# Designs tried in a protein design run: designed miniproteins, single chains, continued (2). Part 101

Each design is a single chain, and the fold is of that chain. pLDDT is the mean over its residues in the fold that is shown.

## One batch from the design tools (miniprotein)

Design m7507
Fold by ESMFold2-Fast:
Structure m7507 (fold): chain A 69 residues (1-69)
Amino acid sequence: SLEGEIELAFVYMELALGKRALEQGKVDEAKEIFENAIKRAQELRDKYPELKDEVDEIIAEANKLLEQA
């Protein structure tokens, strides 16, 4: 669905913002961004099951980035 694709794009943008925050040493801000991205991704997965595989990859990457932060 177009709506699901748009929401997925926003989650990708959130991950990019979080990565940028980490690069700038803004660890606390980056953690909040990644945690919010994971929450939105989980909601997106439940709402659009057809996006599950891509969303699960995003959740895995965000969790990996949280471990690094």
Scores: mean pLDDT 84

Design m7508
Fold by ESMFold2-Fast:
Formats: structure tokens, C-alpha cells, sequence
Structure m7508 (fold): chain A 73 residues (1-73)
């Protein structure tokens, strides 16, 4: 699934705008193998927030069949 689709689903769950920003960054850079610490540093979010939203992405990936490990284009 696209990052936009996943973000809209998480927004329906009641995630805050800042949490959605972290999710967007995770999805965009997931295929580069970034750690939670690297994402937190880049987004200005806490590592705890990054970990929390990534856990929710795992649940949505199961429900929607979303991919986080896409091949390089």
C-alpha cells in the first residue's frame, strides 16, 4: 500500500498530526533500513513516539497487506 493510504488509516485511528509526520518519515525511509534513533533525529520526534507509531504500522500492514520492504526502483 502507498504511504498516503497507511497515513489515512492511522489518522482514522486518532493519531496526532506529529505522530503521522513520524509515520510518513518511517514509510519514506523504511527501505533504507533506518533505526528508530535515526528517524527520531531526522523528524525531531522522541524515539518513544517513533517506536509507538512503527508498532501501529505493523498492525496496519497485517490488516491492509501493506509493504514496508519495497524493491529499489
Amino acid sequence: ASPEEILEQLRKEGLSDKELEAVRYILEHRYEGLSYGAIAKATGMSQKTVARVDERLEELGSLLGAERQAKED
Scores: mean pLDDT 66

Design m7509
Fold by ESMFold2-Fast:
Structure m7509 (fold): chain A 63 residues (1-63)
Amino acid sequence: ADEDIQRAVRELATLRLAGASKEEVQAKADEFIAEMEKRGYSPEAIERLRAEADEVIATEPPP
């Protein structure tokens, strides 16, 4: 669970740093969340991924 969340968050952060829009990062986060829900991850794990994804989306990439 933790490793999958960390991998997902790293992928979202990488997209953001590569210049992906907030909308593109949100769409990718939604894909990861849907896959975790489908795989029966706990509500706590899903909420953790949502919180981490929101942080990535809220943070502007460095210039």
Scores: mean pLDDT 78

Design m7510
Fold by ESMFold2-Fast:
Structure m7510 (fold): chain A 96 residues (1-96)
Amino acid sequence: SELERLREEALRLAEETPEVSAETVERILAELEAEDPDPEVRLHAARLIVATLRALRGEDREANLREAAEQLEFLGRHYGRAEEGRAAAQKVLALA
């Protein structure tokens, strides 16, 4: 499953990022997902967090910031969750 791969990647990136804890990233994902059990929302939320963590680490920063913005835009337009997605990304960034 792409969702399973993305969640595993998010937790791996959090473990490799000293400013972010894997436990905190897992809580942020769970919080974002709790408002909507739709697998599509969970998939885009995981993509948002992975892209944000990669950008925070300096990995292809511009490309990952664009990816994060695209996932946030998708969540806003299709699910009305732009504020929740933005808050989740900000929580990850605030741990740095």
Scores: mean pLDDT 69

Design m7511
Fold by ESMFold2-Fast:
Structure m7511 (fold): chain A 71 residues (1-71)
Amino acid sequence: SLLDEVEEKTGLPADVIKSIIDAYLKKYPDNPKPETVEEIIELIDKFSYPVSEEARKARVEALRAQREREA
């Protein structure tokens, strides 16, 4: 499933991912729900795990690069 893919890509358990999405939607109800693996990963990086901008972007870029290789 979409959630399982995100779990594999981020290393976060499905329950944590669901909790992050729920918290995000409660805080930003006017924002669209994430519909793809990449959107969910970006949401987690932006909302739930605020690290330095460079570290966050590097993680997202690494995940995107891996996805690109698989595609």
Scores: mean pLDDT 68

Design m7512
Fold by ESMFold2-Fast:
Structure m7512 (fold): chain A 77 residues (1-77)
Amino acid sequence: SEAEALLAEARARLARDPEDPEAWADLAFAHAYLGDAEAAKEAADRAAEAAVARGLISEEEAEAMREYYRARIDALA
């Protein structure tokens, strides 16, 4: 499935770069599509944290992003 392929790709990317915010975001979407809401939320939080650490977004933007992802993941349950 696309979700399983995304999970494998995200894990492979994180093995090479554990602070890749795009890889953490892909992992969050993969877990959400596979029905693992808690793993999806954890990965989404890590994606926001990594994006702040790399200077891509502010902490305020990261808080909004975490809230948005959590709401969307909860809507899938």
Scores: mean pLDDT 83

Design m7513
Fold by ESMFold2-Fast:
Structure m7513 (fold): chain A 100 residues (1-100)
Amino acid sequence: SESEKIIKEIRELAREVLEWALRQLRAGRLSEETFAQVASFAADVVSAAEEFRDNPEVLKKIYEVFKEWKERLKRASPEEVPALVAEATKRIKEIEEEAK
């Protein structure tokens, strides 16, 4: 289904984000606290996608926010990462509340 395809793409983005964050942590560029924030956010996005698995319109919105956030994350300084996580968390929550 369309939903299954989008969920797969969200899971692939989450894997890429976690691999990126782990490399930054191992290189000493990301603190353990900030790594945990990134990992928790990626897990929350996957959970949101599973909750809305029967709603491809909501899944597409989640995917677009997560994809844009990942590109911003890759260009961000370590100090900017917590603010990017907070902003993206708010955007995902707004999508979830509008879908109720």
Scores: mean pLDDT 89

Design m7514
Fold by ESMFold2-Fast:
Structure m7514 (fold): chain A 62 residues (1-62)
Amino acid sequence: SLEEEAIEKWQELAVTDPKLVKKIIELVENGKLDEAKKVLMEKGFSEEEAEIIVNRIASLFE
């Protein structure tokens, strides 16, 4: 599924670029969702995949 593919790419990014993953999480925590999506898309995530990851991270700060 698209969600499974998005999560797999996120896990790969966390191994290859943990500092960028931390930055993306901080952007989401600060409500900068569009900036976080843009960063993910620059790393090869589709718009839909980036939205899935951002929404998943945002749910952790509720």
Scores: mean pLDDT 86

Design m7515
Fold by ESMFold2-Fast:
Structure m7515 (fold): chain A 88 residues (1-88)
Amino acid sequence: SDQGIKQVNKGIDYIKKGDYDKAAKYFYQASKIDPTLKGSSQSAADAAKKKDKDKIAKSLYGLGNIAKVMGDDKTADKAFSLADSLKK
């Protein structure tokens, strides 16, 4: 849903800012709003809470793929770009 993807987008913004605790809250909120996002967004929230960059990246690839299937190419590209940056 648009509301779930908006929460994912906010979570991504907070990871970029280094605010992992706020990122976790937004990813968790996305998992509660949209069943399609539940698995990947909850995994992103858990990984952000632990500051596990590799697991955040893996979860973001999942969320990016879901966003792309939903037609939200901007959020998909944002998720993939952040995932790639976390591997460097």
Scores: mean pLDDT 84

Design m7516
Fold by ESMFold2-Fast:
Structure m7516 (fold): chain A 81 residues (1-81)
Amino acid sequence: SAVVDQLLAQAKQQIQDIVDSTDDINQALSLIQQLADQTAAQLRDYLVQVAGVSEQQAQDIAEQVRGELLAYGLNLINQKS
């Protein structure tokens, strides 16, 4: 889905911006986690309300995306260190 791809790309860019602008690792981790949670929630709502996906499938997709965003952010933090 173009909407899902755009949402993921925007979230990854925001994570990059957080890592680049924040020297405090604990603050960066907190912001990344908040963004991943928010993006997953937005994706789940879109999938259920607009795309007509079942709640279980939407939850599975949202959890996968949340995990991918967290891993992406952790990798960027480790590379900066």
Scores: mean pLDDT 85

Design m7517
Fold by ESMFold2-Fast:
Parts: sequence; structure tokens; C-alpha cells
Structure m7517 (fold): chain A 88 residues (1-88)
Amino acid sequence: MELSPEEAAELRAIAEEMIREGISVPELVAAALKAIGNEIDASWGLPTVPLSEREQKAVAIHQRILAIGRRVGIDTALAAIDALEKEL
């Protein structure tokens, strides 16, 4: 599905932030998986591992990408971020 101009602008802003923070797409996914694991562990009464400040930033970026991905597909949103990082 084609990105709207507003969604494309938001993805560009996200890509710029990722470059500035030095966060890659694989790092972003890894941080999101760690956060999900902590949520599951907490629901079972198990101890959680605290997220670093960098991991918290990566999770926040991932949530913003997911909001766009719900409309256009997550693979499309992530591919657009990867392409923008190569252009910036």
C-alpha cells in the first residue's frame, strides 16, 4: 500500500532520529522483543530485566513504526525506513 505524504514525512523523521541515535532496524526489533519478553515475565510473576535508556528509545521508535505499519503493513514501513537511512 502507498504511504500518504504525512506518513512518509513521519517515517523520514523516524529515520533521521534513528541515524542521530545510531539505532539500526535489527537493534530496534531486538529491543521490542526484549520489552515483550519483560511484559510476559511480569504477567507470570517472574523478575524482569530493566531496559536501558537506548533500548527504551528503540521501543518508542518501534511503536511509532507499528502505528504506520497497521495501515501499510509492517514490512513496508520497515523497508521505507531502511531506504530512507540509505538516502539520508
Scores: mean pLDDT 78

Design m7518
Fold by ESMFold2-Fast:
Structure m7518 (fold): chain A 85 residues (1-85)
Amino acid sequence: SMEALEEKKAKLEASLALAEKADPNDPYVASMLAALGDVYKEMGEYEKALALYREALALLEKTLGPDHPLTQRARAELAALEAEV
């Protein structure tokens, strides 16, 4: 339901704020950004999802490198969403 997605969004935003405050370059921050992107995608907010996936990808490339499985997954998910719009 949309209510469940809004609740998940709020929890992820709160967790993201705490993680960024602790270490903005932690790969966990990128994982939370991607999770927020997934919620926005489920809500049909594709432009917001794209922005979050791009931010997550940039952080993963910086922290884990371009060839890491999480970085490759983020890149694939971004490309798939861009192809749908």
Scores: mean pLDDT 83

Design m7519
Fold by ESMFold2-Fast:
Structure m7519 (fold): chain A 89 residues (1-89)
Amino acid sequence: MLSAEELLQRLEELKKKFEATTDIEEQKKLLDEMERLVDELLRYYPDDRAAVERALEIYMELLQKTTDKELILRLIGLILRLIGHLFDL
């Protein structure tokens, strides 16, 4: 299993690819991979608050740069899930 640091490094790489592309279908595929990495982070490293906060920052930054409705809704869902985890909601 990847470490929390390795999961975050992969998430940062996917963020850069997401920001570099203008193809919505490619952005959707990248977001699918990012969602999987967050699932692994929350499953194996649920108490790594710093890692969860970094994942939240990444999704919030992507939300500010995203105009596609489907991608916005997916990013909001991920942000709410991470906030819920951090605040035990």
Scores: mean pLDDT 84

Design m7520
Fold by ESMFold2-Fast:
Structure m7520 (fold): chain A 75 residues (1-75)
Amino acid sequence: MEKVEELIEELEELLEKTSDPNERRGIEAAIEALRELKRAHPEDERLNSYSKEEIGELVLEFLRPKAEEELAKRE
């Protein structure tokens, strides 16, 4: 199984066990970011070679522009 798909499954399991609305929202955002990353690079075999930690860093990098855009909209 691809590392991205494996991480999505782990996050979905965590989401089922999480009752805090804020934590659930964060997990849902991470799952969406991972799905978008996979959609953008569906045939990139390098994603399968990354560690879960490295994929986590890519997710954070992917979410950074969106977070900055949301902050800009508030100011």
Scores: mean pLDDT 64

Design m7521
Fold by ESMFold2-Fast:
Structure m7521 (fold): chain A 90 residues (1-90)
Amino acid sequence: SLTEAVQEILEKADKLIEKTKDKKYVSVATALALQAIGALIEAELYLKQGKEEKAREVLEEFEKVAREVLSTVFGMSEEEIEEILRKVKE
C-alpha cells in the first residue's frame, strides 16, 4: 500500500538522519510522498474519464522521478526501489 511505501521511505530517512545529522531527508521523503498521492489521484481521475493511456503516463512519470530520488538521495538499490513502487500500486 502507499502507507507501507511511505513508512519504509521514512524509516530509511530516519537512519540517514541518525548517520548524517541532516534533517533534509524528512523534507525529501515528505515531498516524494505528496507527489505519489498527487500522481495516484490524477491517474484515478483520468481512468474515470476513460483516458487509460494518460493515467499510465502520469504513473510512469512519477515512477521515473521516484527511482531517481530513491537511488540518488536515499541510496536505495534497484531491487529496494522496485519493492517500494510495487507497494505504492497495491
Scores: mean pLDDT 80

Design m7522
Fold by ESMFold2-Fast:
Structure m7522 (fold): chain A 56 residues (1-56)
Amino acid sequence: MSFEELLRESALAGTAAYELMKAGVPEEEAIRYAREIAAAKTQEEKNALGREALSL
């Protein structure tokens, strides 16, 4: 899946992927984590996933 396809599917997931890629996370991993972040139900879970992605 491309970044452009993800952004079209979900603006939230696309924005999250862009921020992760900007921080140095590889595109494939950024897309995977961004989708999980968008699907997460709590802010604590979203924050934990973001930290995990940034540690790659």
Scores: mean pLDDT 77

Design m7523
Fold by ESMFold2-Fast:
Structure m7523 (fold): chain A 60 residues (1-60)
Amino acid sequence: EYEKGIEELKKGADEVRKQADEIARTGTPEQGEAARRFADSFVAGADLAIEYLKKKKEEE
C-alpha cells in the first residue's frame, strides 16, 4: 500500500523535473525559471509526503 504511494510520488517528481528541463531547453529563460521553481516546489512536497509514508510503513 504505502510502497505504491512512494513509487508514484517518486515517478511524479522525476516526470516534473524532466518537463522543467525540457521547458528550460526549448522555452524562454523566464519559462525555464518558472518551470524549475514549480518543479522544486513539487519535489519538496513529494519528498515530505514520501517521508511521511515511510514513517507509516516502518510503524507497521
Scores: mean pLDDT 79

Design m7524
Fold by ESMFold2-Fast:
Structure m7524 (fold): chain A 90 residues (1-90)
Amino acid sequence: LTPQEEAEVLVALALITYAISKRAGEVTEEDIKIIERIVDELYELGALTPEQYEEVKKNIEKAREALKAGDNETALSYLEKVVDILVEAL
């Protein structure tokens, strides 16, 4: 895979992870860690600007806080913001 193709696959995996969580109506810490790993790898590939990376990481932390509070709908809302930024970065 070229770096661009790798970035496209990583974004697709983040979208799939989000879609599964949304259908279940439940976010797990494992789902958040998967998306966070994908984000970190996209940044290492140069697919995200420092500003995009910072915004995404802030939304991941807010999703994690919502999950700890038992608020799955708010956690999903923050993960939606994450995947939207990743799609726009392509």
Scores: mean pLDDT 88

Design m7525
Fold by ESMFold2-Fast:
Structure m7525 (fold): chain A 69 residues (1-69)
Amino acid sequence: DRLLEQQVENHTFLFPSSTTDEQILQFVNDWKENYIKETGDTNVQFDVEIERLPDGKKRVRVTVIREVP
């Protein structure tokens, strides 16, 4: 809140309607682990939203929030 700039990255993934919530959670967890491993940055917050689209597909949004001094 105090003069810290938040760097926000949005990643959107589209899954077929047949994809289970467990499969989505596995994908997201693997993606988070890979992100941390590749960046070396442990001071990040992940927000995950799952939206069911009108055609039955699932949209998953992963927001990466990093506080920059």
Scores: mean pLDDT 77

Design m7526
Fold by ESMFold2-Fast:
Structure m7526 (fold): chain A 83 residues (1-83)
Amino acid sequence: MDEYLAKVEELLKQGKEGEAARVFLEGAEKSEDPKALAQRALLLARKYKSSVLMAVAIAILRADSPEEGLREARELLEKLVPE
């Protein structure tokens, strides 16, 4: 999962916050521990001042289950970065 976080950081350096959040969510969905990945993504969001990535990561961390957190994060991302 370090490959997803490395790509997220590269996208944040380029100012592509929506793309970074989507790559993070893809990695979280494939992770055995989405909450651990979300903790690491939250640190990147704070470092690069990405409100989109921060909101998506917090949605996963606050949920009662990984499945619920991933669903809430996806819905939030669609509202913040409509494509």
Scores: mean pLDDT 82

Design m7527
Fold by ESMFold2-Fast:
Structure m7527 (fold): chain A 95 residues (1-95)
Amino acid sequence: ARALALLGGLLAIAAARLALKTAEGEGLRAAIAAAIAGIGAVFAAERGDALDAGVAARAAGEAALRAGELAGNPLAVALGALAVVLGALAAALGA
């Protein structure tokens, strides 16, 4: 469960970085917020609470998915969606 949350957080950070390459205005703010959320999810996973880490990774993935949509970057959208799935699975396994 923790490994899934960690991977989800890392994928959300990767998606946010891809969104940052093409993001302007609101998209730039969304990408920065997604990167911060992804970093928070990684730290939660390292603290060892699988449920909290999974919830954080899912939220980070949702932020990254939105940032990718605003940036018009389909790879960022795909990575954000994968982060949501991994975070949700980590939260379910941690519950």
Scores: mean pLDDT 77

Design m7528
Fold by ESMFold2-Fast:
Structure m7528 (fold): chain A 60 residues (1-60)
Amino acid sequence: SEAEKRVQALIDALKAAGLTEIAERVQKAYDEMKAQGKTDEEIYAAVLEALRAEVERRLA
Protein backbone atom coordinates (compact mmCIF):
# COMPACT_ATOMS: atom_id res chain seq x y z
CA SER A 1 0.00 0.00 0.00
CA GLU A 2 1.00 3.67 -0.25
CA ALA A 3 1.26 3.95 3.55
CA GLU A 4 3.46 0.83 3.72
CA LYS A 5 5.84 2.37 1.16
CA ARG A 6 5.91 5.61 3.16
CA VAL A 7 6.83 3.75 6.37
CA GLN A 8 9.64 1.95 4.52
CA ALA A 9 10.86 5.29 3.10
CA LEU A 10 10.94 6.75 6.63
CA ILE A 11 12.96 3.77 7.92
CA ASP A 12 15.42 4.15 5.03
CA ALA A 13 15.72 7.92 5.66
CA LEU A 14 16.38 7.36 9.38
CA LYS A 15 19.14 4.85 8.56
CA ALA A 16 20.68 7.27 6.05
CA ALA A 17 20.66 9.98 8.75
CA GLY A 18 22.55 7.67 11.15
CA LEU A 19 19.50 7.15 13.39
CA THR A 20 19.78 3.36 13.20
CA GLU A 21 18.36 2.66 16.68
CA ILE A 22 15.24 4.74 15.93
CA ALA A 23 14.91 3.03 12.51
CA GLU A 24 15.00 -0.39 14.23
CA ARG A 25 12.35 0.69 16.76
CA VAL A 26 10.11 1.97 13.92
CA GLN A 27 10.51 -1.35 12.06
CA LYS A 28 9.64 -3.33 15.22
CA ALA A 29 6.62 -1.14 15.97
CA TYR A 30 5.40 -1.51 12.37
CA ASP A 31 5.72 -5.32 12.51
CA GLU A 32 3.97 -5.52 15.91
CA MET A 33 1.08 -3.21 14.93
CA LYS A 34 0.65 -5.06 11.62
CA ALA A 35 0.42 -8.34 13.59
CA GLN A 36 -2.25 -6.74 15.83
CA GLY A 37 -4.42 -5.98 12.77
CA LYS A 38 -3.75 -2.24 12.52
CA THR A 39 -4.14 -0.75 9.04
CA ASP A 40 -1.11 0.60 7.19
CA GLU A 41 -2.63 4.10 7.47
CA GLU A 42 -3.02 3.79 11.28
CA ILE A 43 0.55 2.52 11.58
CA TYR A 44 1.93 5.32 9.39
CA ALA A 45 0.07 7.99 11.42
CA ALA A 46 1.38 6.52 14.71
CA VAL A 47 4.96 6.34 13.38
CA LEU A 48 4.84 9.96 12.13
CA GLU A 49 3.51 11.20 15.49
CA ALA A 50 6.27 9.33 17.38
CA LEU A 51 8.96 10.68 15.02
CA ARG A 52 7.59 14.22 15.32
CA ALA A 53 7.87 13.97 19.13
CA GLU A 54 11.44 12.59 18.88
CA VAL A 55 12.54 15.38 16.49
CA GLU A 56 10.93 18.02 18.72
CA ARG A 57 12.80 16.59 21.73
CA ARG A 58 16.15 16.64 19.89
CA LEU A 59 15.66 20.23 18.65
CA ALA A 60 15.04 21.48 22.21
Scores: mean pLDDT 78

Design m7529
Fold by ESMFold2-Fast:
Structure m7529 (fold): chain A 100 residues (1-100)
Amino acid sequence: EEKKRKAEQYLASRTTGRVLREIGDAIDKALERLREAKDKPEEEREELKKKIDEELKELNKELVKKIKEEEKKMEELLKDEEKVEELAKKLEEFRERYLK
């Protein structure tokens, strides 16, 4: 159904936007820490790189779990015909008012 497809697109765009913001913020902070450490001794820089790598791996693991939870919620919402119509309307409003 066309309305179901629009509802899926709306939910996916919202979930993707949130996840991308969290990843972006984490990367920006990591780059800032690395930039501040560029003039530090090599041993300190290497230790910081390892720390950042571990932190980013843990973040990625948590985000994968959050994505799976959101996908499950999306599947449940898409079974409700009234909710599908509401979400399809939200996508039309989003495209008209916020993408321009």
Scores: mean pLDDT 72

Design m7530
Fold by ESMFold2-Fast:
Structure m7530 (fold): chain A 82 residues (1-82)
Amino acid sequence: KEQIQKELNEIEKKLIEAMKEAQAKRKLSPEEARKIGLEVIEKSLKESKLPQEDKDILRKVATGGLNNDRSPEVVELANYIL
C-alpha cells in the first residue's frame, strides 16, 4: 500500500512537470497532452519494480486521473491505494 501510494505520487509529479515543459515549448492540443501523459505513465511503470498486479492498479488510477475519470472503478482503486 505505502509503496504503491509513493509510486502514484511520483507519477503525478512527473506528469505535472512534463505538461508544464511541453506547454512552455509549444501549444498543445488536448489529444497531444493526453499522449504525453500516457507516455510518462507507461515509462514510470516500466521502470517500477512493483509486482505486475500493483503496476496494473497504478496504471488504472494514473490514467483515470489524467482523463479526469471519476468512474466507480477508478475511485475504488484510488481509495485502495490511499
Scores: mean pLDDT 70

Design m7531
Fold by ESMFold2-Fast:
Formats: sequence, C-alpha cells, structure tokens
Structure m7531 (fold): chain A 88 residues (1-88)
Amino acid sequence: LQRDIRALRAGVRSLLRGADRLDRLGRTDEARRVRDLVRRADRHIDLAQRYLDQGDLDRARQHLQLAADDIRRARDIVDRSLQSLGLS
C-alpha cells in the first residue's frame, strides 16, 4: 500500500507536467480537465494515507483504486491530446 501511494503521487507529478505542456500548446480545456482529475486523485491519495495510518486497509485500498482511476483518465487525456498534435 505505501508503495502504491508513492507510485500514485509520482503519477500526479507527471500528469501536472503534462497539463502544463498542454497549456503551452494551447490545449487549455484538456489541461483543465487533467488538473481537475489530478486534484481529485490527490484528495483520494491523502485519504488513503490517513486510513492506512489508522490501520483501515479496506478504506485505504478503496481510495487508492479511486485515485488510480482518476490518474488513468487524466493520462488518457494527455496521451490522446499529444497524439492529436503529432507528439508522443
């Protein structure tokens, strides 16, 4: 679980850089959607850490799954937007 939290936080940082790149390329709506998903994921990661610290593994896992889903959707937006611009 702690390894998963670390991996998801790395994903958040990567996606924020992706959103900044999309903004520079004029994809402001896509950048905004990515930041909204990242903000939700970050809240779920914080809740997962809190539940993990309290020994509530089931709620920690639930929030990590929600964070992973938001990160996956944000990554898809970044990847598709960059691909549509001829960038990978």
Scores: mean pLDDT 87

Design m7532
Fold by ESMFold2-Fast:
Structure m7532 (fold): chain A 64 residues (1-64)
Amino acid sequence: MSVKDEIKKRFDELISKTKDPALQQGLKTAQKESLGVAEVDPDLAKLNTDGIIKITEKQIEALE
């Protein structure tokens, strides 16, 4: 699986876990930006994606 495919899948899974439309929109924007970074620096894109997902998972938990 390519780094771009991994990033896309991780964001798609996180988007499916939230019912907050503002958070869904933010995640879609972050996904697009992370995929752009992955074309230049896949390691940095993966690290940034890990950070975004961890923060957002805690945010979703706080909204429940």
Scores: mean pLDDT 79

Design m7533
Fold by ESMFold2-Fast:
Structure m7533 (fold): chain A 64 residues (1-64)
Amino acid sequence: EEVLEEILKLFEDDTPENIGRAIQLALEHGLREEVAEKHPEFGKFLETIDRMAADGRAAARAAA
């Protein structure tokens, strides 16, 4: 609840640091759906990050 408000506030300031912080908080607190509902473009951005992370995990798993 409070974390969701903090994430939305960070998006009001268009800085790379704030955007990175907002993504970090959304992932840490499982607020991806709530943020995506308020900002659909952010939902697509999170899907891209998840895809990149999945690719990274698959590569590490294959190497291990």
Scores: mean pLDDT 68

Design m7534
Fold by ESMFold2-Fast:
Structure m7534 (fold): chain A 87 residues (1-87)
Amino acid sequence: SDELRKEALKHLEEARKAIEEGDVESATRHAREALSHALQLINAGDYDEAERILKEVGRLAREALKLDPSNQEARRLLNAVDTLLSG
């Protein structure tokens, strides 16, 4: 739905700001919220919008891993996105 998309985009924006500030914990928390909304979009059949959100979550998870290579949450996010995008 349009509301799910808007909420996901809001969380992606907050995650981007957190990356810029070096706040890996906040970045991964917001990226996880965006992933949750993308899963709801998949369940609703909105695959194109979900794919766009998932790609951005993956990019943010990779940026979080550049800041903290040991971050387990960022690794879990990246694995989840990779699985969902590969079908």
Scores: mean pLDDT 88

Design m7535
Fold by ESMFold2-Fast:
Structure m7535 (fold): chain A 94 residues (1-94)
Amino acid sequence: SSEELLKELDELIKQFIAALTDPNLKPEDIKALVERGKRIIEEALSRLPELSPEEQQEMLTKMNQLYGLMMLFSDDTKAILKKLKELQKLQKEK
């Protein structure tokens, strides 16, 4: 259902955000999240024509949020990981 798919999108978005503060984050974890994100976006796109205009807008908003997070992690993975370590360091000093 569209509701379950929206929940899956929301859960994956939360997992990406959690990854930003995970002190044990590994490159393979990022790759797994990006692969899952690609799959769920493809499924959401296939279901869009079956949704109401309001549900389509909500779905597209969630997809855009997820895509933005995926792009952040897929480009220059090493630089992003370095940035995440700096953020974790600041959190420990808080």
Scores: mean pLDDT 73

Design m7536
Fold by ESMFold2-Fast:
Structure m7536 (fold): chain A 87 residues (1-87)
Amino acid sequence: MEKKKKELIEQAKEKSREAERIADDVVENKEQLSIDELKEKVAEIERLVGEAAQLAKEAGWTPETEKWLNRASDALSRAQGALIERS
């Protein structure tokens, strides 16, 4: 079970890092992206946050999975902020 938990933590980390990558792209390029492209990228981050939350739940809400979920949620907030500024 410890090996399974470690695998879930690593998957949550990967989802969080991808969410941060997309959010950084959104924030850096918000003036060049269309509103529709921004909405699509925000939706992709929302999907990644949902996947990270499911992984955290399956892992039994470990501090590590909570950390990665919080980072993914912060990324979503940053991307949503960029969309609001462009709307």
Scores: mean pLDDT 86

Design m7537
Fold by ESMFold2-Fast:
Structure m7537 (fold): chain A 104 residues (1-104)
Amino acid sequence: SPMEEVQKFANEKVKELVEFVIDNPEASYEEILSKATQAAEEIVKKAKELGLSDKQIKEILEWWASRASTALRIEGFEMGLSEAKIEERVNAIAEAVKKQIEAI
């Protein structure tokens, strides 16, 4: 289904963000926000191309944010990052998604 195709695409965007933070352990809030914004924009574009409604696009963005945040928390703990650094990264994801939802 179109929704399943967008979910698979969004899951690949989670993997790309995880790979970025593993490769860049000292990445700033701005760098994570930039990567998260790019991922969210690409998900919205793919969802629109597949004919998803605004409600479905919001649902997939929230789903992606939840999955990305969980992945970054797990990787951050495994890498020995401080709780403050992990929360900074999760906040960047939340900000990126909020901006995309507000633009729909």
Scores: mean pLDDT 90

Design m7538
Fold by ESMFold2-Fast:
Structure m7538 (fold): chain A 59 residues (1-59)
Amino acid sequence: GMPSEEAARAAAEGLQEAGGLDEERARRMGVNVAKMLGDLGLPDTGEVARRAARQLSSG
């Protein structure tokens, strides 16, 4: 399914904050993070997406 725009945006913000990614790359990866959350059956809320993005960047 299509990822939530809210989740994709929140993930992009998390990737910029924790991973130091530039805005364009963070947006692209944010969409993939939102899709991953959907594939895992997790809620596509901004908080969950941002947390997942930070975990991917810091682990």
Scores: mean pLDDT 72

Design m7539
Fold by ESMFold2-Fast:
Structure m7539 (fold): chain A 97 residues (1-97)
Amino acid sequence: HMEEEIEKLKKEFEKAFNKAGELVSKAGEASRGEHALTTLSEEELKELLELLQTAIDNLRKLMELDPSLDTPENRLLLGTLEAARDEVEAELKKLEE
């Protein structure tokens, strides 16, 4: 059932994306020209990493299952999420040293 899988992926993407956005917004409000991610705790960075990875995986699968969602806007969003994930992973690695 592609339709049921697409709806599940959309809900999982939206939930993860919105939660990641809340954490990034919180970090941005605490930041005064410093890298916003440095204001997040290790637990918040781990949560953000999991949320970003979930959003990336679900968006990729949505674009594969529904070609109408393979838009320039969604490709740009995917690239933005991947870049954000890589930055969060780098910050976590610094904290483990």
Scores: mean pLDDT 79

Design m7540
Fold by ESMFold2-Fast:
Structure m7540 (fold): chain A 72 residues (1-72)
Amino acid sequence: SPDLPKEKAVKEMLEKMEKLLEEYKAKYEEEGDEKAKAKAKALELQTKAALEKRDPSAEEQEEAARIEEILR
């Protein structure tokens, strides 16, 4: 729900992202899936900014755009 308290919403988001990161990490480690590695990195960048309660930096946005190109 969009009306959830920010701290609880962030915690629930982190739990879901941790599960996704484990899935992508397994694909990268077992299969050498470069796209899974790129997806994991994108999730880390978004989560880090949200967890620190800040907007993504220009450098982080640029890195995310690079990752999107890899995922094409």
Scores: mean pLDDT 69

Design m7541
Fold by ESMFold2-Fast:
Structure m7541 (fold): chain A 73 residues (1-73)
Amino acid sequence: SAGLEKFAQTMSLTPEQREAARVLAAGGTLGPDDPLARAVRNLQRLLGYPGPVDGRAGPELRALLLEAIARVE
């Protein structure tokens, strides 16, 4: 989406972080064994995730991502 692209540009996301954010914004999930787990950990830190920085991307991290995207639109 345009909002995701603007967020990625504003936050200077790496290609791996952009792909993790794309999957998460589309309703997907990513586990700690995924090749993108490092990118997910970076997104957890960037978005201020209050739980463990464990590379798991689920509904809680998605909610924070969608809120962050809305703030840059």
Scores: mean pLDDT 86

Design m7542
Fold by ESMFold2-Fast:
Structure m7542 (fold): chain A 89 residues (1-89)
Amino acid sequence: MKREELERARREGYEEGKELAKELGAERVAAVRISAAGVFIAAASAGDPEGPLRAAYLAGAAKAAAELAGDEEGVKLAEKLFEKALELA
């Protein structure tokens, strides 16, 4: 998997995350997407070839929602999850 594919997934996730956060609540969307990104990081670590791409997308969505929630720790965690997706790709 190429870095450019993960960066694209992150951007697409970020845009979806902004819209979902407005509709469903930023704190809820951030928590759910962070948890989901962590699940796909674990899947990637276990050898799932789609894990990094899915984790990158979910990390993007988590970052957008955490920013809208004013959750600085959530933003940092989302960025860390994206870095892990890059390492596992």
Scores: mean pLDDT 86

